# Ledger of designs, part 23: designed miniproteins, single chains, continued (3)

Each design is a single chain, and the fold is of that chain. pLDDT is the mean over its residues in the fold that is shown.

## One batch from the design tools (miniprotein)

Design m8773
Fold by ESMFold2-Fast:
Structure m8773 (fold): chain A 93 residues (1-93)
Amino acid sequence: KEEELEGRRKGYEGDADRALAEVEKTGSPQEAAERRKLYDEKRAEADKGTPEQGAKLLSEAVREIDKDGVERSEAEREALMRQGGADFLAQQA
């Protein structure tokens, strides 16, 4: 459903915001700026396409930002997975 695609996109946006905030706190200012720019560019491209295309582009952006191990908040990630685990599993199936 279209609402589910919008939900997935909002989920990726939230993941990106958290990852960028963590990089800003723990990474170099230059590295944080580069990842923010990458995310902004991917989000702008996502806005031009369909909801399906947008969700795919944002998931790619999150993966690129997250590669620095910004999953430092294990508790926060576990809470999110516990709440949305079914959606994440269905998404990766």
Scores: mean pLDDT 66

Design m8774
Fold by ESMFold2-Fast:
Structure m8774 (fold): chain A 68 residues (1-68)
Amino acid sequence: SIEERARAALEELLALSKERPLTAAEVRAILQRHGLTPTDEELDRIGVLVVLERREAALALLLRLGRR
């Protein structure tokens, strides 16, 4: 489901961001593996939300991407 893919992408991003900074290209690649296609502006916003551990806001944005 879209929700399962969004949650899986978010958990992967959160786990990796705790170990090292992620590049925009890496964030995009992770999202694309989970079937999510952000714009550059959405990618920047997702990166910020992940670094700040804003889980609910990040998930809401990823769910919006999946509904396109």
Scores: mean pLDDT 86

Design m8775
Fold by ESMFold2-Fast:
Structure m8775 (fold): chain A 88 residues (1-88)
Amino acid sequence: SNIDRLSQQLTNQSQQNQLNAQDYTRRGLSGSRDVALQDLNNASNNTSLINNNLVTLQNMGGSQDNINQVQNNLNTSRDYVRRLRDYI
């Protein structure tokens, strides 16, 4: 169905956003404080995109499996942001 297709797309986007947040966190942890602040902002923005995808999936009646995957991506992304924030 169109819902299944869109749910899978949002799930895939959330995985990519989580990987982006991880990459920004890795860069921030290895850079200067000013670079770390910019990378924190970018990682936080990617985390917000995952949260938006989660809300969209819930509102459209996406599968529980897709919702669980996006929730896991959100939790992982939040952990990266927290680690970078604590470092700064």
Scores: mean pLDDT 88

Design m8776
Fold by ESMFold2-Fast:
Structure m8776 (fold): chain A 81 residues (1-81)
Amino acid sequence: LEEAENLLKKGREAFEKGDYETAIRYYTEAANKASQAKDWKLLAEALRELADVYEKMGNTKLADAYRRSAEEAERLYEKAK
């Protein structure tokens, strides 16, 4: 899933630069594309990256929610393996 992987890379670049709004946009697009493709591993990665961004922004509630969603995606990945 080349497009979703590329979006995840762009999100990480934005996050490292402190551009959290751009990072959220790219990670959300990556998560949506991974979900559509049932790429649960990539979905879990995108959701964990979203949790990290929200934690840096001080939004602990959203960070915790995305971490739980990432754990569920990881369980789907292990089950599909």
Scores: mean pLDDT 85

Design m8777
Fold by ESMFold2-Fast:
Structure m8777 (fold): chain A 67 residues (1-67)
Amino acid sequence: GIPVTVTAGGQTGTGEVVKAEGNTVVVKGADGAETVYEVLEAEGTTAKATSAGAEATITTAEPLVLS
């Protein structure tokens, strides 16, 4: 998958994108847990998203919009 950094609630974690379809991105964390994010806005390698109503910023090693 594409390496990512997720910032949510003032905390930063790393992981990888295992699935990206339309406005939905699934990120697998370093601990192996998968989190589903609904993308609100994507700009190059940075996406603003929500998971269960909480805002998150996803930064990818490669642009999500070039898939």
Scores: mean pLDDT 75

Design m8778
Fold by ESMFold2-Fast:
Structure m8778 (fold): chain A 71 residues (1-71)
Amino acid sequence: MTAEEREEIRKKAEEFKEKFNTTDEFFGPEDQELATALGAVILERGGVEVLGIYRRDGRWRVRAEGRRVTV
């Protein structure tokens, strides 16, 4: 995951947090499991924390926040 992709996800996560406080969206167990699996793949690729899951424009989206530690 690139720094630019991380920044875009961060912006989308902020939009999601705002909407989450104002919108009740129902997720089925299958949807939650799929999103959890997608989050695990993202974490394996670049140490990114999954903030949440949502559906937009007929597509599943995963919210992630990356923390960068410089050695």
Scores: mean pLDDT 48

Design m8779
Fold by ESMFold2-Fast:
Structure m8779 (fold): chain A 77 residues (1-77)
Amino acid sequence: MKIGIVVASDDPELLQEAAALAKELEAQGHEVIVKRIPADLRSLSPEERERLIAEAKAELLAEGADEVIVVEDPAAR
């Protein structure tokens, strides 16, 4: 199964959690595509953040991902 991961955070702990999740899924026999949103998400409005996440999800689905997981910074909510 092909799984996409959108990393919607600049938090080093969440970046490490996303990397650990990717390794765990690959160890289970899944193909993983990780996409990081390159903008400073803490400086974005909620609407701009949601738009960038939606765009990243759409790109991963277009690349053939069967499922998409979003890793978000709780401080950005």
Scores: mean pLDDT 76

Design m8780
Fold by ESMFold2-Fast:
Structure m8780 (fold): chain A 63 residues (1-63)
Amino acid sequence: SMEEKERIAKEIFERASELRKETRGAPREVRLQAAREEAKRLAEKYNLDEENIFKFLAATLSS
Protein backbone atom coordinates (compact mmCIF):
# COMPACT_ATOMS: atom_id res chain seq x y z
CA SER A 1 0.00 0.00 0.00
CA MET A 2 0.98 3.66 -0.31
CA GLU A 3 0.95 4.05 3.48
CA GLU A 4 3.39 1.13 3.80
CA LYS A 5 5.65 2.66 1.13
CA GLU A 6 5.65 5.99 3.00
CA ARG A 7 6.56 4.24 6.27
CA ILE A 8 9.40 2.35 4.60
CA ALA A 9 10.67 5.55 2.93
CA LYS A 10 10.68 7.38 6.28
CA GLU A 11 12.63 4.53 7.90
CA ILE A 12 15.22 4.56 5.10
CA PHE A 13 15.58 8.37 5.34
CA GLU A 14 15.98 8.14 9.13
CA ARG A 15 18.60 5.38 8.81
CA ALA A 16 20.45 7.45 6.17
CA SER A 17 20.56 10.44 8.55
CA GLU A 18 21.73 8.29 11.48
CA LEU A 19 24.37 6.55 9.34
CA ARG A 20 25.67 9.95 8.19
CA LYS A 21 26.04 11.06 11.83
CA GLU A 22 27.65 7.75 12.91
CA THR A 23 30.23 7.82 10.08
CA ARG A 24 30.91 11.58 10.01
CA GLY A 25 34.66 12.16 9.67
CA ALA A 26 35.41 8.57 8.69
CA PRO A 27 37.41 7.83 5.50
CA ARG A 28 35.36 7.52 2.29
CA GLU A 29 36.08 3.77 2.05
CA VAL A 30 34.69 3.19 5.57
CA ARG A 31 31.58 5.29 4.84
CA LEU A 32 30.89 3.39 1.60
CA GLN A 33 31.34 0.03 3.36
CA ALA A 34 28.85 1.15 6.04
CA ALA A 35 26.41 2.24 3.31
CA ARG A 36 26.74 -1.15 1.58
CA GLU A 37 26.10 -3.08 4.81
CA GLU A 38 23.07 -0.91 5.67
CA ALA A 39 21.71 -1.17 2.10
CA LYS A 40 21.88 -4.97 2.31
CA ARG A 41 20.04 -4.99 5.68
CA LEU A 42 17.29 -2.63 4.46
CA ALA A 43 16.90 -4.48 1.14
CA GLU A 44 16.48 -7.81 2.95
CA LYS A 45 14.11 -6.30 5.57
CA TYR A 46 11.81 -4.56 3.06
CA ASN A 47 12.31 -6.76 -0.04
CA LEU A 48 13.80 -3.86 -2.03
CA ASP A 49 16.62 -3.46 -4.56
CA GLU A 50 19.93 -3.38 -2.66
CA GLU A 51 21.76 -1.37 -5.33
CA ASN A 52 19.12 1.39 -5.41
CA ILE A 53 19.27 1.73 -1.61
CA PHE A 54 23.08 1.73 -1.71
CA LYS A 55 23.13 4.54 -4.30
CA PHE A 56 20.77 6.62 -2.14
CA LEU A 57 22.76 6.02 1.06
CA ALA A 58 26.13 6.62 -0.65
CA ALA A 59 24.84 9.93 -2.08
CA THR A 60 23.62 10.97 1.39
CA LEU A 61 26.99 10.15 2.99
CA SER A 62 28.85 12.07 0.25
CA SER A 63 26.93 15.32 0.81
Scores: mean pLDDT 83

Design m8781
Fold by ESMFold2-Fast:
Structure m8781 (fold): chain A 70 residues (1-70)
Amino acid sequence: MSKEELIKHQIEVTEELIEEAKKSKDKFKQLLYLISASGNIFVVFRIDPDNEEAKKKEKELEKLKEEVKK
């Protein structure tokens, strides 16, 4: 697997976890999905610390986590 393929896979998993969080009616499950998604984004940063898509996803995840807590 290439570095680019691994990054793409981690971002796709992150997008799936965000979608599951949005579909969930349970605030606790929403937070668990968002925390898991954040972990996948940190893996991308370990491979490519300047990845712009990962930076955008990290900001989106922080905002979504704060919205769930309200």
Scores: mean pLDDT 81

Design m8782
Fold by ESMFold2-Fast:
Structure m8782 (fold): chain A 82 residues (1-82)
Amino acid sequence: MNLVEALEELYKALEAGDREAAYEAIDRIIENLGKLGIPEEKLKELRERLLKIVEEGLKAKDPEGALEKIKELIQEVVESVQ
């Protein structure tokens, strides 16, 4: 699964209110970012931040807002290692 597919699965999970599927999608996102050479320490910090956004999105029933924040954090981390 590539990063785009992982983000799509995350959106579907958030829209369905499926916490387990959303967490699996986050793990796939982190795995794909690791393949881009992002350090493990940054990936661990990013994962914790992403999980908080997932929990907030599930509670608010706002899959679009959650996905937007997640994309912003991913972009910030990717730019920080270039």
Scores: mean pLDDT 83

Design m8783
Fold by ESMFold2-Fast:
Structure m8783 (fold): chain A 108 residues (1-108)
Amino acid sequence: MEPRQYLIRARAPGVSAEEAAERIKKALEDMGFEILGERTLEVDGRKTYVITAKAPDGSLITVVVRELPGSDEAEVRVAVTNGSDETIEKVKEALEKAGFEIERIERL
């Protein structure tokens, strides 16, 4: 099976990175994903949240949520490794349910 990697980029206008991280975590759990771990990195008083989760098909996703400098928006990036089309669609649904606008999906 040929490995596929995808990056999904999304934004959450008017939402803090902390609130965005909690929303996406809940949406992923509601979609059947297992949260494997969370990490918070703070640089110059701004927090970046990293969430690692396992999809129902066993593929791994990494979610990075950060505040954009000079903006009231949170940026969300989701990296999917060996994800099926079903996993990509579930990640899209989770982001939309969390109130995020999907900007781009790219194959790495």
Scores: mean pLDDT 79

Design m8784
Fold by ESMFold2-Fast:
Structure m8784 (fold): chain A 70 residues (1-70)
Amino acid sequence: SRGEAIFARVKALLEGGRDEEALLLAVSSDLSLLTPEQLNALIALVRASRGLSEAQREAFIALLREALAQ
């Protein structure tokens, strides 16, 4: 599914340390297509990321939480 493709790519970018690219992909993607389990997995990866500023990390987590609240 499109949601699975979005999840897999964002996850791969975060796991590969391409954290800013992961954020840009997430901003341009329909995250409402992701499951709550997938969104929570991405939140954990973003919290563990080392390539984002604090402001970028907060923005990414807020975006994922907004999708989770749907």
Scores: mean pLDDT 89

Design m8785
Fold by ESMFold2-Fast:
Structure m8785 (fold): chain A 72 residues (1-72)
Amino acid sequence: SMNEKKAEEMYKKGQELKEAGLAADPERARQLRRGAVAAYSSAASFAPEEKKPEYEALRDQAKAELDAHIAA
């Protein structure tokens, strides 16, 4: 469906932003990590019920990584 395709696009965007954040300077990494959290949240919103927990787990992991980065 259209929503499933949109969920997949947001998932791919989240992966790109997560990877970019690992290679970036601290200030840029913070922005990219926030973007990854937002992208995975959108993926979960558009995903079918059976896929929502997978994307929510990715969102929560990205948020934990962002929080750890801010705390450092």
Scores: mean pLDDT 84

Design m8786
Fold by ESMFold2-Fast:
Structure m8786 (fold): chain A 96 residues (1-96)
Amino acid sequence: SVKDWIESQIKRAEELIERMKKLIEELKNTSDSPEAQELIKRAEQVIEELKEVIERLNKAYKDGNNYELLWAGIAFRHVLREAERVIKQAEELLKK
């Protein structure tokens, strides 16, 4: 169902947020490089974007706003891909 889909996407986003927070702390403790600093800023931005889209999806579903649900869903898909890219880049940098 649409509800089950939204709940699964929110759970995935929350897991990505927690993983990114851990990687940010590890990067802060491990590296002062410009590459690490830029990646931390990008990760913090993506966390905020994920939180915003989660709120938009929840509100759209609660309000029965199918138009906003569609656009929030599209935005959510893009931010999820960005989160996965940031996680991969952080993990690769931490292996150096």
Scores: mean pLDDT 84

Design m8787
Fold by ESMFold2-Fast:
Structure m8787 (fold): chain A 92 residues (1-92)
Amino acid sequence: MRERLRRLIEELARRYGVSRREVREILTKIAERLGLPLLTVAEAVLLSLQGVPVSEIAKRLGLSKSTVKRIVLEFELEVGMLHLKRAVEKVM
């Protein structure tokens, strides 16, 4: 892994309360589904978390606004499902 991608994954893991492995797996699924570099997907999610507007993220990464929105939505849904799974496992 490139050092920049590793740092992005570590920051996302901290902010969402999930493991680096789980973040990498989610980002990889989105990257493969959208045909985008893993680094680009990771950067889009982190910039969104930092409050950067979708239009600005789109300009910085050379993506459409709809693609940025889709990346962020899919990441949030996958993380939400992971937290739900953990909550269910703790009750069992």
Scores: mean pLDDT 83

Design m8788
Fold by ESMFold2-Fast:
Structure m8788 (fold): chain A 75 residues (1-75)
Amino acid sequence: SLSVEEEIELALETLRELKESGEVSRDQLLAAAANIVVEAERAGLDAEKVLEELSEILGVPKETLRRLAEELKER
């Protein structure tokens, strides 16, 4: 079984592949990224490192991803 840290690493690699494929919409990529951030925060992992990697993968500012993650956590 995968640890949460290993699951986050796999999710980041999967998101890179989806972005490179061009087959997934920007909104779907952003929703997936927000979920990865929330999972990292809940697991006590370095969420700032995850935000940096997601920002580089998607070409989106960290502040945009942080806002989406905060909106998701308020549910």
Scores: mean pLDDT 84

Design m8789
Fold by ESMFold2-Fast:
Structure m8789 (fold): chain A 103 residues (1-103)
Amino acid sequence: MSNAVKKKLISKAKELGFNKDQQKALVDCAEIINDVATYVKNVTGDTSPVKIAKNCVKNILKATSKSEVVAALENSRSKLKPFLGKKTFQEFLTEFNKHFSVL
């Protein structure tokens, strides 16, 4: 994920009143989604997960509340499940939830 996108996510998180730890956790969650989506594209050629990751960022940047940010991340997490094998999805959930639990 680009530094420009990370800066926009931090700016939106600050606007919505997320503290510094939550700002980092939000960026980490979005980056994990983007990295998994890019991995699926590179291995399988399926671009659908990349669209999910892009829509996640778009929905966060459009959010007017903390709950809308949390919902965007949670919805993207759920939508990625069909594109990942059981083991890879469990590894993704473990890493994602570690950061998501801060939000």
Scores: mean pLDDT 88

Design m8790
Fold by ESMFold2-Fast:
Structure m8790 (fold): chain A 58 residues (1-58)
Amino acid sequence: TVLDEKSAIALIARAVGGDPNVFDERTRAAVLGLQRAMGLPADGVVDAATVAAINRDL
């Protein structure tokens, strides 16, 4: 199971009860929370490190 940036965003959106096709404020907040929990820079951007961290947990 390998996610690209779009798939990772959709997974996060679905996990917070949002629309998996929309990167809104709720999804960005979830990304920030995930980045903080994983010790990554919390900038709200789904970069390669964030995607790799999500893929590692799958």
Scores: mean pLDDT 69

Design m8791
Fold by ESMFold2-Fast:
Structure m8791 (fold): chain A 57 residues (1-57)
Amino acid sequence: MEEAKRNAELARERAEQGEAAAGGAGVHESGKLLGIKVPYDPSDAESVAEAAEKLIA
């Protein structure tokens, strides 16, 4: 299987679902407190690096 393409689509789908869940689900606040929700695209390494840097900074 083409992991690169598969991972890119899965991450994109998860990022989109994450945004919808943030608006629809109001009970997973603990996850947001412990982990910052930052949309990222693994097909774009630069986007992933930027998101990680912001989380660490």
Scores: mean pLDDT 54

Design m8792
Fold by ESMFold2-Fast:
Structure m8792 (fold): chain A 100 residues (1-100)
Amino acid sequence: SREEELAILREMHRRIGEIIGEAVEKSKDQHAAAQLLELAGRLQELVDQAEAGKISAEEALAGMRELIAEARAASKDPLVLATLDRIEEVVAEAERRLRE
């Protein structure tokens, strides 16, 4: 159902927010922290669009994968790259749950 799909997206988004928050607190690089916060804002926009019914949950996850790939290409910071790996695991889990 749409409500179950939105619940999966909200839980995923909550976990991603925790991952980014932890990484920002640990970062000694202001640029790396800013990149992660910018990514967080763009991921939130996709969740908001799905909740508003403007895109599907599947489209939101596809958009998130594109944003993560862009962030990965733009960064050489080991903390950012490790954070993106953790975010990708959470997105993959959400994709698996939506396919059930």
Scores: mean pLDDT 88

Design m8793
Fold by ESMFold2-Fast:
Structure m8793 (fold): chain A 88 residues (1-88)
Amino acid sequence: VERLLAELAELSRELAELGREYREAVEAGDKKRAAELLERMVELLDRATELVRELGAAGALSPEEVDAAVAALERRKAALEEEKKKLE
């Protein structure tokens, strides 16, 4: 459980860093880099979803908490995928 929580914390840090780089790329008009950064953020959200499911399997989260967290992550992913389409 501690390992999974540490991995989620690291993913959160990576997502924050990518978010900052994404804003810089958008401000610079670098649409290709912005799209690449969005794709990487989507990959990290998929990994976060896997970790949330593993936490549920380990008994650290209730089934309802897992469902809520997965739904929130899927909404964030959909928003990033929609944003990527605007850059194409």
Scores: mean pLDDT 83

Design m8794
Fold by ESMFold2-Fast:
Structure m8794 (fold): chain A 85 residues (1-85)
Amino acid sequence: GVKKAIEAAEEAARAAEEKGRLDQAEGLRAFRKKLEENASRLSDEGAEKAAEGLRKVREGIEKNDAELIQEGSEEALGGASEGLL
C-alpha cells in the first residue's frame, strides 16, 4: 500500500544523502510528500509499483548505477500517475 511507497521514498532519500546527492534527496522527499498528499487517490497497484520503483532508485544510488536509478524513477512515477489518472 501507500505506506510502503512512502517508506521506500524516505529510504531512497537517506541513501542519496549518504552519497552526498542532496538535490536527489530533496527530490525524493518532495515525491514522498506528494505520495502522502495523494494517499487517498493512489490505487493499491499504483502504490506497489511506486514502492518497487523507489526500491530500485535506492539500490541504484547505493551502487552508483545511473541506469537502475532511471528505471526505478520511471517505474515510481508511472505507479503514482496510474493512481492519479
Scores: mean pLDDT 82

Design m8795
Fold by ESMFold2-Fast:
Structure m8795 (fold): chain A 106 residues (1-106)
Amino acid sequence: MEELEEAKERLKQRVDEAAAAGDYTHLAAIGGLLVDALRESGKEQEADRLVDEMHAALNAGDLEGLAEVTYRAIDLLVQALSPEEAVERLKRILDEFDRHRAALAA
């Protein structure tokens, strides 16, 4: 459980950093990875709704709203999986996002 909370807080920290930087691209990248994970977990309807909410926030220029939708996606993914599966998936999302950040910085 402690490992799960640590993984959640690390991912939420990436969201907070992207939001503070005004970085829609990084927020959308995190959101996309969470949506993909939800689809793989059989939560297709929840994933589709999150995509619609993320697009609405992006179209409105609402960084705070986009960050909030991304936090809800993290919580939904954690609820959809066992604690062990959630830890593994959140770590995979963190690694994938850090690779995307490296690519965008180049």
Scores: mean pLDDT 83

Design m8796
Fold by ESMFold2-Fast:
Structure m8796 (fold): chain A 78 residues (1-78)
Amino acid sequence: SSFEEELRKLLAEIEELAKKLVELIKNNAPQSEIDEIIDKIIAKLRELLELLKKQNAPQSVIDAVEQAIKEAEAFKKS
């Protein structure tokens, strides 16, 4: 289904951004570069949230993604 293809693609994009974030942190990259990747992760998590809501995903799954967005926002403000 198109939903499963969109979900798989979006999760793969989030995973790649998360790997890049870990590498930037390990290499003591400038905060501006770290923030840029966090912003991209937040944008993809928001796309995931919209997709899950459109497909009537369980509330527990929706809540988990909303919490992940809040944690990413908090990390950027640290």
Scores: mean pLDDT 87

Design m8797
Fold by ESMFold2-Fast:
Structure m8797 (fold): chain A 62 residues (1-62)
Amino acid sequence: MKYPSAEEAARALMEAMKDWSVEVQKAAFEKYVLNDPRYDEEEKKKAEEEFKRVAKELGHEV
């Protein structure tokens, strides 16, 4: 498969980890999305916005 965009990776990660604490979700997001050298700064910013959106939907205030 083609690797996902940073935004798609963030969304998929949050879906997979929706039952985990926000601290674990944030650590996984940082490790697998923000520290992935294949994503540029623009993609990482969009992924951060997606992370915050999903975290808010799960009841976290970020």
Scores: mean pLDDT 74

Design m8798
Fold by ESMFold2-Fast:
Structure m8798 (fold): chain A 58 residues (1-58)
Amino acid sequence: MSYSRSQALAGIHEIKTAPKEKLEEALKKLEELRDAFSDDEVIQKEIDEAEKALREKE
């Protein structure tokens, strides 16, 4: 699946709100986006923030 930058940012924001029972799925989606946008500093920072938010639900 190819993502536009705006779709990636929207997806990351949605993933941040994932409930605890979907934590594993959410983290896998963030990993996919990290690989797809490895050279995009803004997206990488958004992913880092989302991972921290998800880990707090653990």
Scores: mean pLDDT 76

Design m8799
Fold by ESMFold2-Fast:
Structure m8799 (fold): chain A 92 residues (1-92)
Amino acid sequence: MAELFRRMEELANSAVPDPAEVEEVRARLAELAPVGRALTEAVQAAADAGLSDVEQVRLLLRLLAEAGADREVLERIAAAAEEEFGEKIEIP
């Protein structure tokens, strides 16, 4: 999900986005929409409970793994969070 949002931001900042790439990202978001909503609500509840950004990412990865997300997706999210926060994040 984080990588898809990053790609959307990159496409939105492009002068002329590739229509095929836009459609692929849109199709993937449609597939993830129900799961993304539940995950967003869970992460927001964790933030409201006072969990750190790193703890929120760990919770997100756990919930995604339980929902059957591909290991490759989990690895990409963990790598992006490690780069942003400077802490190693283990995949569940």
Scores: mean pLDDT 66

Design m8800
Fold by ESMFold2-Fast:
Structure m8800 (fold): chain A 82 residues (1-82)
Amino acid sequence: MPSKEELEAKALALYSSLTPEQLEQVKALEQEVADRFAANPDITPEELIAEMEKLKEELEKIGGKAAGEFFDLVIERARAAL
């Protein structure tokens, strides 16, 4: 399982590599997903993972492979918590 320090290091590297425009797109996408989860409090762990995988695809379109690799670690930690 990825360490907290490894996730923080990858998050910092990713966010430091994004342009201001890309960072705003990422924040907008994160907010959209958060709003969707807030609207469905009965979401199953499996549905949550599926939504995270969809978010990964959208993040890769914005931030490239580094964004996808970071989010793979987030998904791995979420699966380990199930």
Scores: mean pLDDT 73

Design m8801
Fold by ESMFold2-Fast:
Structure m8801 (fold): chain A 65 residues (1-65)
Amino acid sequence: VSDEVLERAVERALELIKAGYPLDIAVNAAATYVLTEEKGRPPTQEEIDALVAAVRPRVEEILKA
C-alpha cells in the first residue's frame, strides 16, 4: 500500500467518524472507497482487509490526540 493511499483512507475515515459513523464502519468504508478509486475496479476483500489493518491504528492514534 502506498503512503498516499493510506493517508487518503485515514482522512476519509476521520470524516466519516466526525459524521457519526462507528470506527469499524468508517475505516472499512474509507478503505473500500479509496481502493475502488485507485484501482478503477471493485477491490477484493483481501485488499480491503490489508488497507483496514494499516488505517485502523493510524485513525486510533489521531483520535487519541
Scores: mean pLDDT 83

Design m8802
Fold by ESMFold2-Fast:
Structure m8802 (fold): chain A 97 residues (1-97)
Amino acid sequence: SLLDQFQEGQKRILAAKTFDEMVEEALELLEWLRKEAESRGDYKLAQEIRNAMKQVEEIAEWRRKTGDEETARMKLLLILSSVGGELFVAERAKKRQ
């Protein structure tokens, strides 16, 4: 499932040694999930993931401007948690009809 792929990708993101590597891993994972959602005809989920990608890019820019890595890291984790929730909802919707 997309949720399982997200959970495996999240482990790689959390294992990244630098914040910049975390951002790169997060964007690669989200882009893959977006393409998979589109290939399955779930354009709503694909758009929600695209919105999350934009938020990740905004947080990376915010961190470059402020130097506040701790807050940027926290915000990135919140964005990923939101994506995980959206994937969970999408998977349950598919199982129900």
Scores: mean pLDDT 85

Design m8803
Fold by ESMFold2-Fast:
Formats: sequence, C-alpha cells, structure tokens
Structure m8803 (fold): chain A 87 residues (1-87)
Amino acid sequence: SKEEEEKKIKELAEKTFKEEFEVQLEEYKHLPEKEAKIKAYEAVLENAKLFKKQMLPKAKSKEQEERLNIFTETIIELAKKKLEELA
C-alpha cells in the first residue's frame, strides 16, 4: 500500500540520518561535545537540503518526486528537531 511504502521510505531516511550524523560528527570531533553535535546536525540539514534541490529536478515521475520529498523532508525534520533539543 502507499502507507507501507511511505513507512519504508521514512525508516530508510531515519537510518540515513543516523549514519550521516555519525560521519559528520567525525569532522567536528575537535570541538566540545555540544558544539560538535550542533555542527554535525547543521551539516546533515544543509546536505539534505542540497540533495533535495539537486535531485528534485531530475525526478522522472510524480511517484519518484513524492518518494524523494518524503525521504529528504524526514531527514530535514529530524535534523531540525535535534538542533531545537540542543538549543
């Protein structure tokens, strides 16, 4: 079903968010813990926005566009929520 497909995309987005956060955190390991986490989540947020901007014009169907929107917006929302929690 469409609901099951959206759930799978969101689960993939959550996994990607966690993996990308860990990668970005390594780049900021020289900073104090809170500052490193903020910079890592900011990098994840900016990368997700850039990916969306680059990939949306390349979508070949409405279905691909919708899936890409769900994926990228899920990552963006998660990053924003983590940044709000750290403020």
Scores: mean pLDDT 89

Design m8804
Fold by ESMFold2-Fast:
Structure m8804 (fold): chain A 86 residues (1-86)
Amino acid sequence: SLKDKGDDLILQGYKVISQLNKKAVQLMKQGDVKKAREYIDISVEISKKIMDLLKAMRDPSTSDKKLEDLLKDLEDVIKRAEDALK
């Protein structure tokens, strides 16, 4: 179901946020403040997408199409973050 997909994707998003923040701290210690900032910005973007999805999931007027679009938006930013962490 869309709810199950949302729950799984939100959990994946939180795991990726943790990884991005740990890597950002390491980069700051190495003096790479520019790359650390990029990782922090992606982490903030994921947090905002999770919040948007949670709000939509709680609203009974939200269409399946809008939920699918929000799921796609979150999935895309998570994939970009995972690629950046490799």
Scores: mean pLDDT 88

Design m8805
Fold by ESMFold2-Fast:
Structure m8805 (fold): chain A 108 residues (1-108)
Amino acid sequence: MLKELIRKLAKLIFEGAPEEEIEKVIDEIARLLGLSPESVEFLRELVERIKEAVKNGVPALVAEALRLIGDLIDLSKDPSPRNQELRLVYEVALEIITEILKLEQEKE
């Protein structure tokens, strides 16, 4: 279920779908993972960064992924409940980028 929602969200972002459709899938992912409102807002911020990276092409998507990986590594050093929840948000964002990169490859 989570992987299906991530793939759906990645496709909506890749295709430039309406913001309302993107937000609905974000809310479904947040509900499935039991994210706090603050983590949902952070996921929305990461999705906006991913949307901007898509407009700027594959190098921008790779740069965004590397930035998120760095943040995730730092969060993994602190096992606080807040950092555990933030790790889930970063993992979702990285999976979204991975699925978008697969769509870019399939486009050829």
Scores: mean pLDDT 84

Design m8806
Fold by ESMFold2-Fast:
Structure m8806 (fold): chain A 91 residues (1-91)
Amino acid sequence: PELTVKQLPDSAVEVTLVNTETGATYLLVLKTEDYPIQVFSFNLSEPSTVSATLRFPEAKTVTLTARAYQLQDGVAELIAELTETAVFKAA
C-alpha cells in the first residue's frame, strides 16, 4: 500500500491509499498544523484503493501528515505514512 496526495480545486486535498493488500478495516489519519485530526474509516471486502478529501477553510500553506493503519485483531498497525506541503490558492 502507498499514500498519495493530490491538490484539488477549492482548497481541497485528496489523500489516497493505493492498492491495499487485503480486505480489512483501514484507518486514514490526516493531521495538519492548527486543525483537528481527521480520521476516515474504510471497511473493505477485498484489496482496494480508497481516498478521503480534506478541505481547508482558507487559502493557506500547511504541512499535511497522512498515516494509514490496518486494523488486525483490534490493534491498529501503521502501514504507510506521508508528509507533504499542501498549498491552496485564494478563492
Scores: mean pLDDT 76

Design m8807
Fold by ESMFold2-Fast:
Structure m8807 (fold): chain A 70 residues (1-70)
Amino acid sequence: SERERIKERILEATVTLTKWLVQYRPDLPKEEILKLGVDNFEHMARVRGLPVTPEDREEMRKKLQEVIDE
C-alpha cells in the first residue's frame, strides 16, 4: 500500500541519518542521536500526512537503537 511505502521510505531516511550521526558526530551522546532520529521520523511522517501508531514508533526506536549499538 502507499502508506506502507511512505513508512518504509521514512524509516530508510531516518536510519541513514542515524548512521551518519553515529559516524560523523562522535561528540553527541547516543541518547541524543536516538532522540534526533525519532524526532526526524515524527517530523517527516507529519509532513507526509502519515498517521504514526505506537507500534510504528516502537519499531522505529528499536531499529535506530540497533544502528546506534553497532
Scores: mean pLDDT 81

